# Ledger of designs, part 64: designed miniproteins, single chains, continued (2)

Each design is a single chain, and the fold is of that chain. pLDDT is the mean over its residues in the fold that is shown.

## One batch from the design tools (miniprotein)

Design m6339
Fold by ESMFold2-Fast:
Structure m6339 (fold): chain A 71 residues (1-71)
Amino acid sequence: LSREEAKEVLEKLKAETTDENVKRMIDYALELLDEGKSVTDTLQEVVAKAFEEGIEEAAGVVAKAIVDAIL
């Protein structure tokens, strides 16, 4: 999955979600991808941030959307 394809998946997920924690993790992921981080590094950073903030489930939603787009 390219960074551009990952951004499209995340933008679609953001439009479909009402969960503010999921939206926040999507925005963080989009920022990292725009900074040139790989999809894998972006997922690792999103998971780490979600654990730090106590919103691990939000990171799970983001990770699932990206993995489902690869399959």
Scores: mean pLDDT 81

Design m6340
Fold by ESMFold2-Fast:
Structure m6340 (fold): chain A 93 residues (1-93)
Amino acid sequence: SKEEAEELYKKGVVALSQGKYEEAIEYFKKAIELDPENAQAWYYLGEAYLEQGKYEEAIEAYEKALELAKEQNDKALELVAKSAIEYAKEKLK
């Protein structure tokens, strides 16, 4: 099912690139159910929520991506997740 998780993640990225935000969210949710340590899937779930104006859900997804990025020593993802959290928090003000 790790291969299935990767395929679902890729479908989510394609849907996101096409502006199909609800579809992207469903694919990313299914991908993280199968592979909850996929930090990129959590990050792009946050991006899809952000595009829908769901700022609280976006922050939660980005915070999970940040946690995993730190655990996995992914400094690039850690940086972009931190910036995304700050941006989404400004939108809630």
Scores: mean pLDDT 91

Design m6341
Fold by ESMFold2-Fast:
Structure m6341 (fold): chain A 65 residues (1-65)
Amino acid sequence: DKEIEELKQRIEELVKEAGEKLPQETYDTIKRGADYLMQKAKSAEAMKSALVSIENAYEYALKTS
């Protein structure tokens, strides 16, 4: 499904950005969470939910270092 592939790419881009901007420990946590959610998501809706979860985690990490 093209939509799932596009959402997956967006999550991967966000994880790369986290690796550049966040401490290693925080990055490792976000990466593990993203990998887990992407592996379990079998629909576009589940993948959108995964993206929102990772976006929220990344935003929170940026505010709290």
Scores: mean pLDDT 83

Design m6342
Fold by ESMFold2-Fast:
Structure m6342 (fold): chain A 89 residues (1-89)
Amino acid sequence: SVEELERELLQLLLEAAEAAKKGDFEKARELLEKAREKAIAAAKALIAAGELDISEAEAEALITAHIEGLFEKIKENPEEMEEGLRAAL
């Protein structure tokens, strides 16, 4: 379900923030790449179903930019990001 996918994505983002808080930025990046791949696959499925009115290329670009922005925020303030993501779960 969409709700289960959102939970999985939030969990990956939380784990990335936790890794960054411990100084493991390589692990944080790997977890964010998993989140990116899941989000892109989901967006493509929604586009194919007529549920999302954008192109696949636009969806990939938007998701990639968002994940890159999240990685920068996680690097700058990993504790704040961890707390925010934990509250969203």
Scores: mean pLDDT 83

Design m6343
Fold by ESMFold2-Fast:
Structure m6343 (fold): chain A 60 residues (1-60)
Amino acid sequence: MTTFVLTFKNEKEAEELAKILKEIDPSLKVTVEGNKVTIESDLSIEKLIGLVLRAIGELL
């Protein structure tokens, strides 16, 4: 199990990223706490980073 934590400027950005991540891979356990997003998955860290970068790209 891989756990990845991202901190954003505000809660809105965190919620938007969490929504995009769930759309990309519904199997991801994504938790939003304020401006922090915690992602738990059985995916490797490399694959998880790739999904996060893709989600950030969708926000831009």
Scores: mean pLDDT 79

Design m6344
Fold by ESMFold2-Fast:
Structure m6344 (fold): chain A 82 residues (1-82)
Amino acid sequence: MQREAAELLRQAARLLRGRAAAGTPLERIKAMAIGAVREAGRLAGLEDLAAEAVERIEAAKSAEEVLRALEEAARAIEEAAR
């Protein structure tokens, strides 16, 4: 289910970009992004990849870094599908 997992992360990134623009606090953006990454990892069966993405999101200092981590995770899931 890598296609569904990658699409979930792209939808999350689009939603979170809008919420960041609306002034949603970084900690809420991170919490929502972590939830999306964990679900995507479960759907794709790529728990290690999801765990690395969660660590990057937790370390992020801005909404832009969180969005970049989501985009990188989506691409990594697609690449893992070969």
Scores: mean pLDDT 83

Design m6345
Fold by ESMFold2-Fast:
Structure m6345 (fold): chain A 61 residues (1-61)
Amino acid sequence: MSEAEKLIEELKEALKKEKNEKRKEQIRFVIDLIKTAVEKKDEQLLASTMRYAKGLLEKLK
């Protein structure tokens, strides 16, 4: 599993546990951005969204 796939799975787990609707929307948005970056092979977008996702997950733990 790639690092991007691992981050998506961690974000999905965080989304299942999250109760705040604004935070759920933020998590869903980040998952969508990572998927879009992977599909479009946009390495710059992927790198920036993965950094953001890691920071978000740290705050959610």
Scores: mean pLDDT 80

Design m6346
Fold by ESMFold2-Fast:
Structure m6346 (fold): chain A 52 residues (1-52)
Amino acid sequence: MENLKKEIEKLVEEAKRAYDRMKQAEASGDTEAFRQAGREVAELGEKIAELS
């Protein structure tokens, strides 16, 4: 499970970056960037759930 956990950690870091982009877009009213980042968060979340 150690190797799997490290792979999940990489995906979590990617999800964190996407989530930060989503929050910044929301704060600035950038609907396009918000939608894009939101989809990335959802896709990464699905992949993390599938691996864990």
Scores: mean pLDDT 81

Design m6347
Fold by ESMFold2-Fast:
Structure m6347 (fold): chain A 61 residues (1-61)
Amino acid sequence: MSAEQGRAAAEEGLRLIEEGRLEEGDRLVTKGVTGLQSAGEDAEAAALGARARELARQHGG
């Protein structure tokens, strides 16, 4: 997966979490974050992962 593909997958996952589709969104964020880490974009991967956790808390708690 390229950094561009990883970013797109993570952003789509965040959108799904915001819509309350937590399981599907988390899967896409995980795929995107893993892709970004593999491409060396560790800081961006960490930021997107943190945002996903915060959004999931808002919808799950």
Scores: mean pLDDT 81

Design m6348
Fold by ESMFold2-Fast:
Structure m6348 (fold): chain A 60 residues (1-60)
Amino acid sequence: DDLLVQALVALAQQKYEEAARLLREAARQSPDARPLLELLSQSPNPIISEAAREALEELE
């Protein structure tokens, strides 16, 4: 999804707050983003890991 690509670009640019927001939006549009969100929930960066966990909870 376009939002997922934008989230990955934001991560590469170290824009973690923007990446977190985009990850949550991507999860709502594309439930098949789940495996990537599960990987990101294990991130050592707490902004990213929290956003990924919240996105996974919204997908349920």
Scores: mean pLDDT 75

Design m6351
Fold by ESMFold2-Fast:
Structure m6351 (fold): chain A 62 residues (1-62)
Amino acid sequence: VEKLIREALFEDPTAGLVAREAVELVKQGKEEEAEKLIETARSIDPRTGEVARRAVELLKAE
């Protein structure tokens, strides 16, 4: 997860920041807030939302 977030921050700071925030919300047990953040990001920029969703999926797989 950390490597994905760092790479996203370097290439697209917005996508990386959204991914990091979503991962942090899941770690805090705020999964519903993380899902809302991902969905909002996807409605604005599908790529940003996809990166955030992938980061959360990788976190849950670890």
Scores: mean pLDDT 76

Design m6352
Fold by ESMFold2-Fast:
Formats: C-alpha cells, structure tokens, sequence
Structure m6352 (fold): chain A 66 residues (1-66)
C-alpha cells in the first residue's frame, strides 16, 4: 500500500540517520493523511534518540489531523 511504502522508506531513512530524508518522507505521509505511519516514524525516531525529528513528525501528524 502507499502507506506501507512510505513507512518502509521512512524507517530506512531513520535507521540510516538521514534526518532530511526522514523528514521529507514524514511530510509526504502527512500530506497523504497517513497518521498511523507518522506515529510509527515518530516513535522510532524517539527510540533512536532523534528527539528533534520525533517532535517535528508529531507536529506534522497534529497538522494533518485537522
């Protein structure tokens, strides 16, 4: 699915430490309304210690939920 593809790409970007790529994918997921994928990416970023990235992803999810 489109959501699964974005989630997979986002997970890979976070695992590689590619902040800009991860944020770009999160923005696309937000634009498409994939809130579940955004929450999984935010949780992964937090577990990896990328707190700034996790916060930005949560903010994107809140905006997309409007």
Amino acid sequence: SHMEKLLKEGVEAIEKGDYEKALSIAREAARQGHLDALMELANLAEKKGYFDLAREIVDLAREAAK
Scores: mean pLDDT 84

Design m6353
Fold by ESMFold2-Fast:
Structure m6353 (fold): chain A 59 residues (1-59)
Amino acid sequence: MREELIEEARRLHGELSEEKGVTPSVEELAEALAERLGLSREEARRIVREALEEVLKEN
């Protein structure tokens, strides 16, 4: 469950980055994730933060 939510956040981050040509903000990504999955904004923000921290660690 949690791992699937993190993967979805990563997917949305990639989609929005490519669409806009710039890195989306945490707030933009959290809003998109909350809308897509029916989560509260607060829950979406926590998931987005974890997903981005894992991506940054890979570098």
Scores: mean pLDDT 73

Design m6354
Fold by ESMFold2-Fast:
Structure m6354 (fold): chain A 76 residues (1-76)
Amino acid sequence: MLSTEEAIEFARELGEKLGLSEEDIRIAVAIAQSGDLETAKEAAKIFPRAGSVGLIAVLLQQGKEEEAEKVLKELE
């Protein structure tokens, strides 16, 4: 399980790796900071790339590594 700080860093690094804009990276980081799975799922519907990055970070915070991997493979 990632801490909130580790999930924030993960979202930033993954967003940069995927070539997301600074605004999209900020959205992904805000989702990771929330740690709220329902917020992350709703954000992924509105912001497909940024929301999905944030969702992966929240799933990793909750130890849902298999679900996080599935989202990551769909994003790449």
Scores: mean pLDDT 84

Design m6355
Fold by ESMFold2-Fast:
Structure m6355 (fold): chain A 80 residues (1-80)
Amino acid sequence: MKEKAEELFNKGKEAEKSGRYDEAATYYLQAGKHYFEAGDYEKAIEAFLNAARAAVKAGNYSLATQAGKYLLDAIEKLEA
C-alpha cells in the first residue's frame, strides 16, 4: 500500500532528523518493502538506500546488508 509506504518513509525522515538512526533504518526498510510490493521500484530504491545509510550510522551492519539486498532486487525490477 503506497499510503503506508509514504507514512513509514516520513517516520524514517523524522527519526533520522532526531538522531535515532536505528529507528530511521527500520522505518526506511519497511517503507521500501511497501513501495516494492506496490510496484514503485524507484521509491523502493530511495527507501532502501536511506535504510542502508541510517543502519551504517547506527552501527547496525546486519540491517545495512539486508537493505542492500532489497536494493539490488528493486534495481533488477527496473532493468527489465
Scores: mean pLDDT 86

Design m6356
Fold by ESMFold2-Fast:
Structure m6356 (fold): chain A 98 residues (1-98)
Amino acid sequence: MDEAGRRALEAEALAALGLMYASLGDLEKAKELLEEAIRLAREAGDGRALAEALANLGRVYAAMGDLEAARAAYEEALAAAAPDSPEYRYAREQLASL
C-alpha cells in the first residue's frame, strides 16, 4: 500500500468512527473525527473517501441544527463524488431533504 492509500484507509476508518459517535449523540467528537477524515482524504486525493466524510459531516451539522453548514457539506460531497456513485446519490438525497 502506498502512503496515499494508507491515508485513504485511515480517512475511511475515522469517518466510520465519527458516524458512530454521532449515533451515540456525541456530535462534537463526531465533527472532530470527520474533519480529520476530510483532511486525510484530501491529502490522499481520494474523492470517494472525501465525499463519504463530507456527507457524514453534513449529517452531523444537520443534527446540530446548523442547516447552512449541512447544505455546504453536502454540496461539497456531491462535487467530490463520482456521478451515479452511492456517495453521490446519498449526498443528493440528503441535500434535497434540508
Scores: mean pLDDT 84

Design m6357
Fold by ESMFold2-Fast:
Structure m6357 (fold): chain A 72 residues (1-72)
Amino acid sequence: GAMADALARRAAEKAIEFVKQGDYETAANVARLAARLSTDPKQRELLEKAADYARQGNGEEAIKLLKEAIDV
């Protein structure tokens, strides 16, 4: 519902902060948490892909997908 989606958005915003700090492992974990909180299938898929890119050290693509997930 709206509350779960709001929490997922906040978690995605925190994941962006961790990517910007170079903490890709924490960013990936937070993005996966955001995916679990989201009830929107498109937002969930974007967050899971963002977590995978963060885990690979691709911060640019991770931030792009996290921003797309926030805008869903």
Scores: mean pLDDT 86

Design m6358
Fold by ESMFold2-Fast:
Structure m6358 (fold): chain A 99 residues (1-99)
Amino acid sequence: SEFEELVKKGEEAYAAGKYKEALKLYEEALKLAPEEKKGYVLKKIGEVYFELADFEKAEKAYEEALEIYKEQGDEKGVAEVEKKLERLEAVKRGLAGET
C-alpha cells in the first residue's frame, strides 16, 4: 500500500540520519494510516523528534502512541513506548541539571 511504502521510506531516511525527510514521510504515512497502525507511526514520529532534540514534540507523539496502544490492548506497544518516554525523561533531567 501507499501507507506501507511511506513507512518504509521514512524508516530508510531515519536510518540514514535524514531526520527531517523521515519526519515528512511519517507525517504523510500518519494521514493514510489504518487505525491499528497509528500508534506505530506516532512512535516513529516521536523517535524522529527525539533525534532532532525537540523533546516536547517527541513526548507528545509518544503519549499519543501510548494512548492508542493502551486502547488496543497492545502490551508490547505500551512497553516499547514507556521505555522511550523513560529515556526521554532521563535526557530532560540531564539537561535540567536535576542531579
Scores: mean pLDDT 86

Design m6359
Fold by ESMFold2-Fast:
Structure m6359 (fold): chain A 86 residues (1-86)
Amino acid sequence: SKLAEEAIEAAERAIEGTKKGDITTAIGGVLSAIGSLIEAERDPSASELSIEATRLSVEAGKLALQGKIEEAEELLKKARELLEKE
């Protein structure tokens, strides 16, 4: 799913922003992931796996913003694994 892939990329930007101390990039990544989730939940063609991958990406972005980088990276790995099963 394009929306789930965009959410994963947004969460990756949140992780990288946090690692670099770039709070603007970190917040922007979280907001972009949330936007992708809202669009995915409104898309009748979205699979349950792609919606769940998007949800995990939003949670990963939020964890990254809290400085919980290891937990964020673990959730992002799970999101990618769900898309591979689609």
Scores: mean pLDDT 85

Design m6360
Fold by ESMFold2-Fast:
Structure m6360 (fold): chain A 60 residues (1-60)
Amino acid sequence: ASAVELLLEGGRLLSEKRYEEAVEKFEEALKINPNLRLAREGLAKALELLGRHEEAKKVL
């Protein structure tokens, strides 16, 4: 999948409250495109919703 496709999957998983799966998709997107700001923002949001606040700070 492309970085954009993984970003969109992550966003869908966030809306479904499947936060751990959303983290995985955003991380995959960032492995393909490390400068994809929307994926970094989505990853931080998913991590915050999981209570993983220290990890969320590192991705912003």
Scores: mean pLDDT 86

Design m6361
Fold by ESMFold2-Fast:
Structure m6361 (fold): chain A 67 residues (1-67)
Amino acid sequence: MDVEEVVEKVRERLEEKGFSEEVKEEALEYARLLAEEYKDTMSEEQIVESALALAEALEKAKKKKEE
């Protein structure tokens, strides 16, 4: 799998959903880690989905801390 291609796909999906810059950076780092460490275990689609799930969780956590 191409690590940079997977990271770019995650970036595009994050930008479409309008996540904050901080959340995007964290999700992109996570996607890169998954692609490098789990390329033989996870598909590109699974990595993208996992990174998006992390972004959603981080965005919700940020709102919770602002309460």
Scores: mean pLDDT 78

Design m6362
Fold by ESMFold2-Fast:
Structure m6362 (fold): chain A 79 residues (1-79)
Amino acid sequence: MKEYLLQAVIKDPEATQEKAEEIRKELESVPGVLEARAMVYKGYIAVTVVAESREAAEKALQKLKELGYEIVNATITEL
């Protein structure tokens, strides 16, 4: 079984480290997510997720959309 990498960028002019940590926790709650990271970069939050399957990576991306975040870029890559 191959793991998948989700990389997403969220635009948020009020991005804080606390908000990034909450996003990370929400993503780690998605079934099939093995690791989640979120980092603040000057009005953006960069999100990285390692998932056990493509479907799990897609569910993590859907979770970000359901939470109402403005996603300006997202890619899913097989590892």
Scores: mean pLDDT 84

Design m6363
Fold by ESMFold2-Fast:
Structure m6363 (fold): chain A 110 residues (1-110)
Amino acid sequence: GRKDSLERLREEIRKMTRQGLELAEVDPEKALEIARSLVALGGYLLSSGNEELARLALRGAIRVGRAVAESLGSQEALEKLRKAEQALRDGNLLEAIRLAEEALELAEKS
């Protein structure tokens, strides 16, 4: 049913986040791909009215992005991720998506 489908999505977001965190130091390129996928999923879920799962996906993306940025020493990416996290706390999910996307691009250049 719908509840089971949403629970499976929640579990998949958590699995993606865990995989991204495991890869952050050993394969930062693949970790960034996972973080970008979580941002894209967050945007899709937000546009479909599922704000709770959108927030979960965006928190996952920020956590993975932070781990990669810390591993690479990207202070610019870390600052943008801090702002993305604040935007999530303020309920500004569109701003959080924009800041997370910019942060992941900065980390990729490091």
Scores: mean pLDDT 89

Design m6364
Fold by ESMFold2-Fast:
Structure m6364 (fold): chain A 85 residues (1-85)
Amino acid sequence: MGGVLTLEGQLGALRSVYDRIRPKLSPEEAKQIEDLLERAGELIDKAREYDKQGKYDEASKYLKEAEETLRQAWQLLQQAVDKSE
């Protein structure tokens, strides 16, 4: 339960950061970040579905992949902010 809620909160925060800096991004950077955020959302949704079915090992695998995907999105967002100074 806690893992899904934590990653949902992180995804929401990253979407808010993305929305604020989007005008400073190239079309290619924007698409890459959008694709990562969409992928993270899909992985979190799959983890929730497996957790609901009692398939906790599968849910854990999707949560780990979602965490790694969110980390990649955060790194790209940080690089974009740093370049905008």
Scores: mean pLDDT 82

Design m6365
Fold by ESMFold2-Fast:
Structure m6365 (fold): chain A 56 residues (1-56)
Amino acid sequence: SAAREARIRAAAELLHRESSSLSLHELGVKAQELGLTSGDLWEAMARLGEGLIPRL
């Protein structure tokens, strides 16, 4: 769904901006502030690891 893809993209953006400075726990807290689930974060991590989400 478009809404889920938007959340996964937002999660990927959060991971890119913050993953070098924040722990997984801190990323989870920030994700909840943005209305994202842990599932959205895990999906974003999986897609980034597979190169399926381009940075630009």
Scores: mean pLDDT 73

Design m6366
Fold by ESMFold2-Fast:
Structure m6366 (fold): chain A 96 residues (1-96)
Amino acid sequence: MLTAEDYLAAARAALAAGDYAAAVRHARSAVMLGDKETVEEALEILREVLAAAPSVEALAAAAEAAALLGRKEEMEALLAQIPSEETRRVLRILFG
């Protein structure tokens, strides 16, 4: 099993290669396994992904990271960008 730091390294490598889908998957794994510092670094990677190639998956992963860091306003702003009202509602329940 990879560590949270391994997933951060993989996410940064994927981002540098322009593989945004892999960057989101690896950053999300780092968020799920990591401490506060790891979650903060994963959120930075996800913000870079969102600037280059916005997706529902990237928005959801960034919102989860923001929620874990207690950044409620950032979480809500990220969720508001998701087009599906049903998806926004489910994610608010999961992250709130």
Scores: mean pLDDT 85

Design m6367
Fold by ESMFold2-Fast:
Structure m6367 (fold): chain A 59 residues (1-59)
Amino acid sequence: SIDPNGEKAEKEALQYALRRFPDAPEEAVRRVAEIMKELEGKYESAEELIERIKEKLEE
């Protein structure tokens, strides 16, 4: 299914994660995918999802 908010959030979150963890790109990609799966259907906007992904990446 097409989820424009999820696609936008994934793209922005991946760019953030790859810049934040340049020495571990494969881990960064996997972490973003895992977090997005955990948050599926639990957000109201792409912006909210992006911020929640960033928070989880900084754990």
Scores: mean pLDDT 79

Design m6368
Fold by ESMFold2-Fast:
Structure m6368 (fold): chain A 80 residues (1-80)
Amino acid sequence: SMEEEIIKILKEGLERLKAETDPEKAKKIFEETKKKVDELLEKMEDENIEISPEKAKEMQKLYEEMLEIVENKILEAIKK
C-alpha cells in the first residue's frame, strides 16, 4: 500500500541520516526523503485515500526523529 511505501521511505531515510556524518549531505537526504513522502501523501489526498490512525502515528514519529537528527547535525556543525 502507499501507506507502507511512505513508512519504508521514512525508515530508509532515517537509517541514511543516522549513517551520514556530513551535515550538508544529511540535509539533502532529509529534503529528498520529505519530497518523496509529500508526493505520495499528495497522491493519496487527490485519490481520497485515508491514512489509518496507526500508520499516521508511525509516520509522524519517524518524521520527527529524522527532523531531530538533521537539526542536531546542523547545530553541531555551526558551533564547531
Scores: mean pLDDT 83

Design m6369
Fold by ESMFold2-Fast:
Structure m6369 (fold): chain A 73 residues (1-73)
Amino acid sequence: AAAEAQVRAAIDRAAAEFEKLGHPKMAEDIRASLPAFLQAVRDGRLTPQQVIDILDALVEIARAIDKLEEERK
């Protein structure tokens, strides 16, 4: 039970961060990725911690892109 709960919590957290950054469509895409991350964890290809790390990295990349786009205006 713990592994699925951790993956779901990580997806929900990342989606909330994307919504706070003003990217609601990216938040929806992150939520839509839940089945793929659950399958990867079930197959032993990813750990729940690796899912958290991947999602945290995506949020940081989004913040960096937003900063670059703002600098172009």
Scores: mean pLDDT 81

Design m6370
Fold by ESMFold2-Fast:
Structure m6370 (fold): chain A 56 residues (1-56)
Amino acid sequence: SADVVADVARAEALRAGASEEQAKEIGETVRKLIEAGKSEEEAGREAREMIRRLGG
C-alpha cells in the first residue's frame, strides 16, 4: 500500500516537471506519512503541496 502510493506520487511529480531527486523526496515523504499512520488522502495532499511549490 505505502509503496504503491509513494510510487504514484513520484510519477505525478515527474509528470509535473520535478527532477528525479525532487520526485524521490516527494515519494519518500508520502511513504513516511503512511508508515506514521496518516491516510492516503493526507499523504496525497502533502505530495500535491510539494508538487505545487515546484511549479509556483
Scores: mean pLDDT 81

Design m6371
Fold by ESMFold2-Fast:
Structure m6371 (fold): chain A 103 residues (1-103)
Amino acid sequence: MEKDEEELRKHIREVARELGLFDGQIGWLEDEVLKLFKEAGLPLETAKKIIDRAYENVRARLEALRADPSFEAQLEYGSFVLVGAPRLFLEEVKKLIEEEKAK
C-alpha cells in the first residue's frame, strides 16, 4: 500500500500541475485527496480513474472561463485558480468516490 500511496500522490501532483495550481495548493490538495482515498479504501486503479474524471470536469470549467473574454469571467478565473480550483477538485473527487461506493 505504501507503493500505491506514492503512485497516487504522483498522479494527483501531475493533474494538479496540469490545472495550473501553485505548489502550495498542490501540496494541500495531494494530502486531502489521499486522505479521502485512504478512508474510502478504493483500489489504486479506481482511485486513478476518479482523479482523471475530476481533472476533466474541473479542466472543462477552467477552459470555459478562459474562453470568455468578459471582465467578470476573468475575475472568476483568477479567484478560481487562487482558491476555487483546489476546493472544486476536492469536491469533485468526494462526489465521484460516493458514486463509486454506491455500486
Scores: mean pLDDT 77

Design m6372
Fold by ESMFold2-Fast:
Formats: structure tokens, sequence, C-alpha cells
Structure m6372 (fold): chain A 80 residues (1-80)
């Protein structure tokens, strides 16, 4: 599945950027990963990407946005 592959590529780049402290860039790549996993209906990978996006947002002090994405991650896990 091309969408799963592209989602995974962006997800791995996002994780590497997060480890490097580049939180805004990590957010951008996690958002792209989410888009691809939604298209693929890969609910497990979608939940993991949403959870990592929320952690990156917390590092940026965006706690309210992080809570919204964690709620979406819970919904995705219920579909998996």
Amino acid sequence: DEDVRKGLEHYEIGKALYKGGKYEEAVEHFEKAIEYFEKAKDWKSLAEALENLAEALKKLGKYEEAEEYLAKAKEAREKA
C-alpha cells in the first residue's frame, strides 16, 4: 500500500526530528503521516502517529492541541 509506505516514511522522519529536538519540524512530518494513514485506514499506525504528534506539541507548550490529538488517537485505537 503506497499510502502506508509514505505514512511510515514521514512517521520515521518525525521520530528522528523529535529525538533531535526539532519539535516544529517533527509536527509537520507527523501531520503528513496522519494524512497518509487516514487515507489507508491504517488505524493502528494512525493512533501511534497521533500520539507522537501530541508529545511533540507538548514540547512546544501546545497542551490543548495535544489533548485534542490524544482524543483522536483513542478513537483510532478503538477502530483498530
Scores: mean pLDDT 90

Design m6373
Fold by ESMFold2-Fast:
Structure m6373 (fold): chain A 81 residues (1-81)
Amino acid sequence: DPEERERIERRREENLRKSEPAMQKDIDSITEENIKKAIEELRKLGDFESAERLEKALKKGIKEAAEEILRIVQRIVEENR
């Protein structure tokens, strides 16, 4: 169900937020390069709006950028339903 899926995704994002102190260093070491590559790929695909949004999130922090990637993935999954 779409409502149940949204609830699960929201819980995942909230868990990511709650785990921030313990996981911040691991996120920084693994996710930063992946986020930069994702920004480049979005630009190659012509999705400049998503690329700009992700870049702004990265300037706020790696965790914010990771959450933005999850939102993009969720949107793609919903569109390909």
Scores: mean pLDDT 67

Design m6374
Fold by ESMFold2-Fast:
Structure m6374 (fold): chain A 60 residues (1-60)
Amino acid sequence: GKEAVIKAIERYAEMLDLSEEELEKLKELAKKGDFDAVGEELSKLTGLDAEALKKALLSL
């Protein structure tokens, strides 16, 4: 659900040392339920596969 994805984003921000700006953008996308955009944005920030990131976010 959205809250689980938001919590995962917060953990990723801590682990990857994301800026407040990037964190807020990811949280807004998650609040809208746009998990594809969350995965794509994290992929751009980390260089990791977007589909794998999306799956990880939903598998807390």
Scores: mean pLDDT 76

Design m6375
Fold by ESMFold2-Fast:
Structure m6375 (fold): chain A 69 residues (1-69)
Amino acid sequence: MIDEQEVKEALLLIALAIGKANGMSPEEIAEYVYRLAKELGIDPETALRLAESFDPEVAEKLRELIEKD
């Protein structure tokens, strides 16, 4: 059994990890993840929760993008 939302959340976590590995800034990672979350139909609260578990600085930047939308 595949949870479609769990797969989407895993893709966001992979994107966060790839951004970090490529030396992207927290702001650049937040913009990348924000765009990906919109494309995947992930709600902003879930995306923010995942970012917070990965890097608090990325979560802060992501929150700013969500609030300005």
Scores: mean pLDDT 80

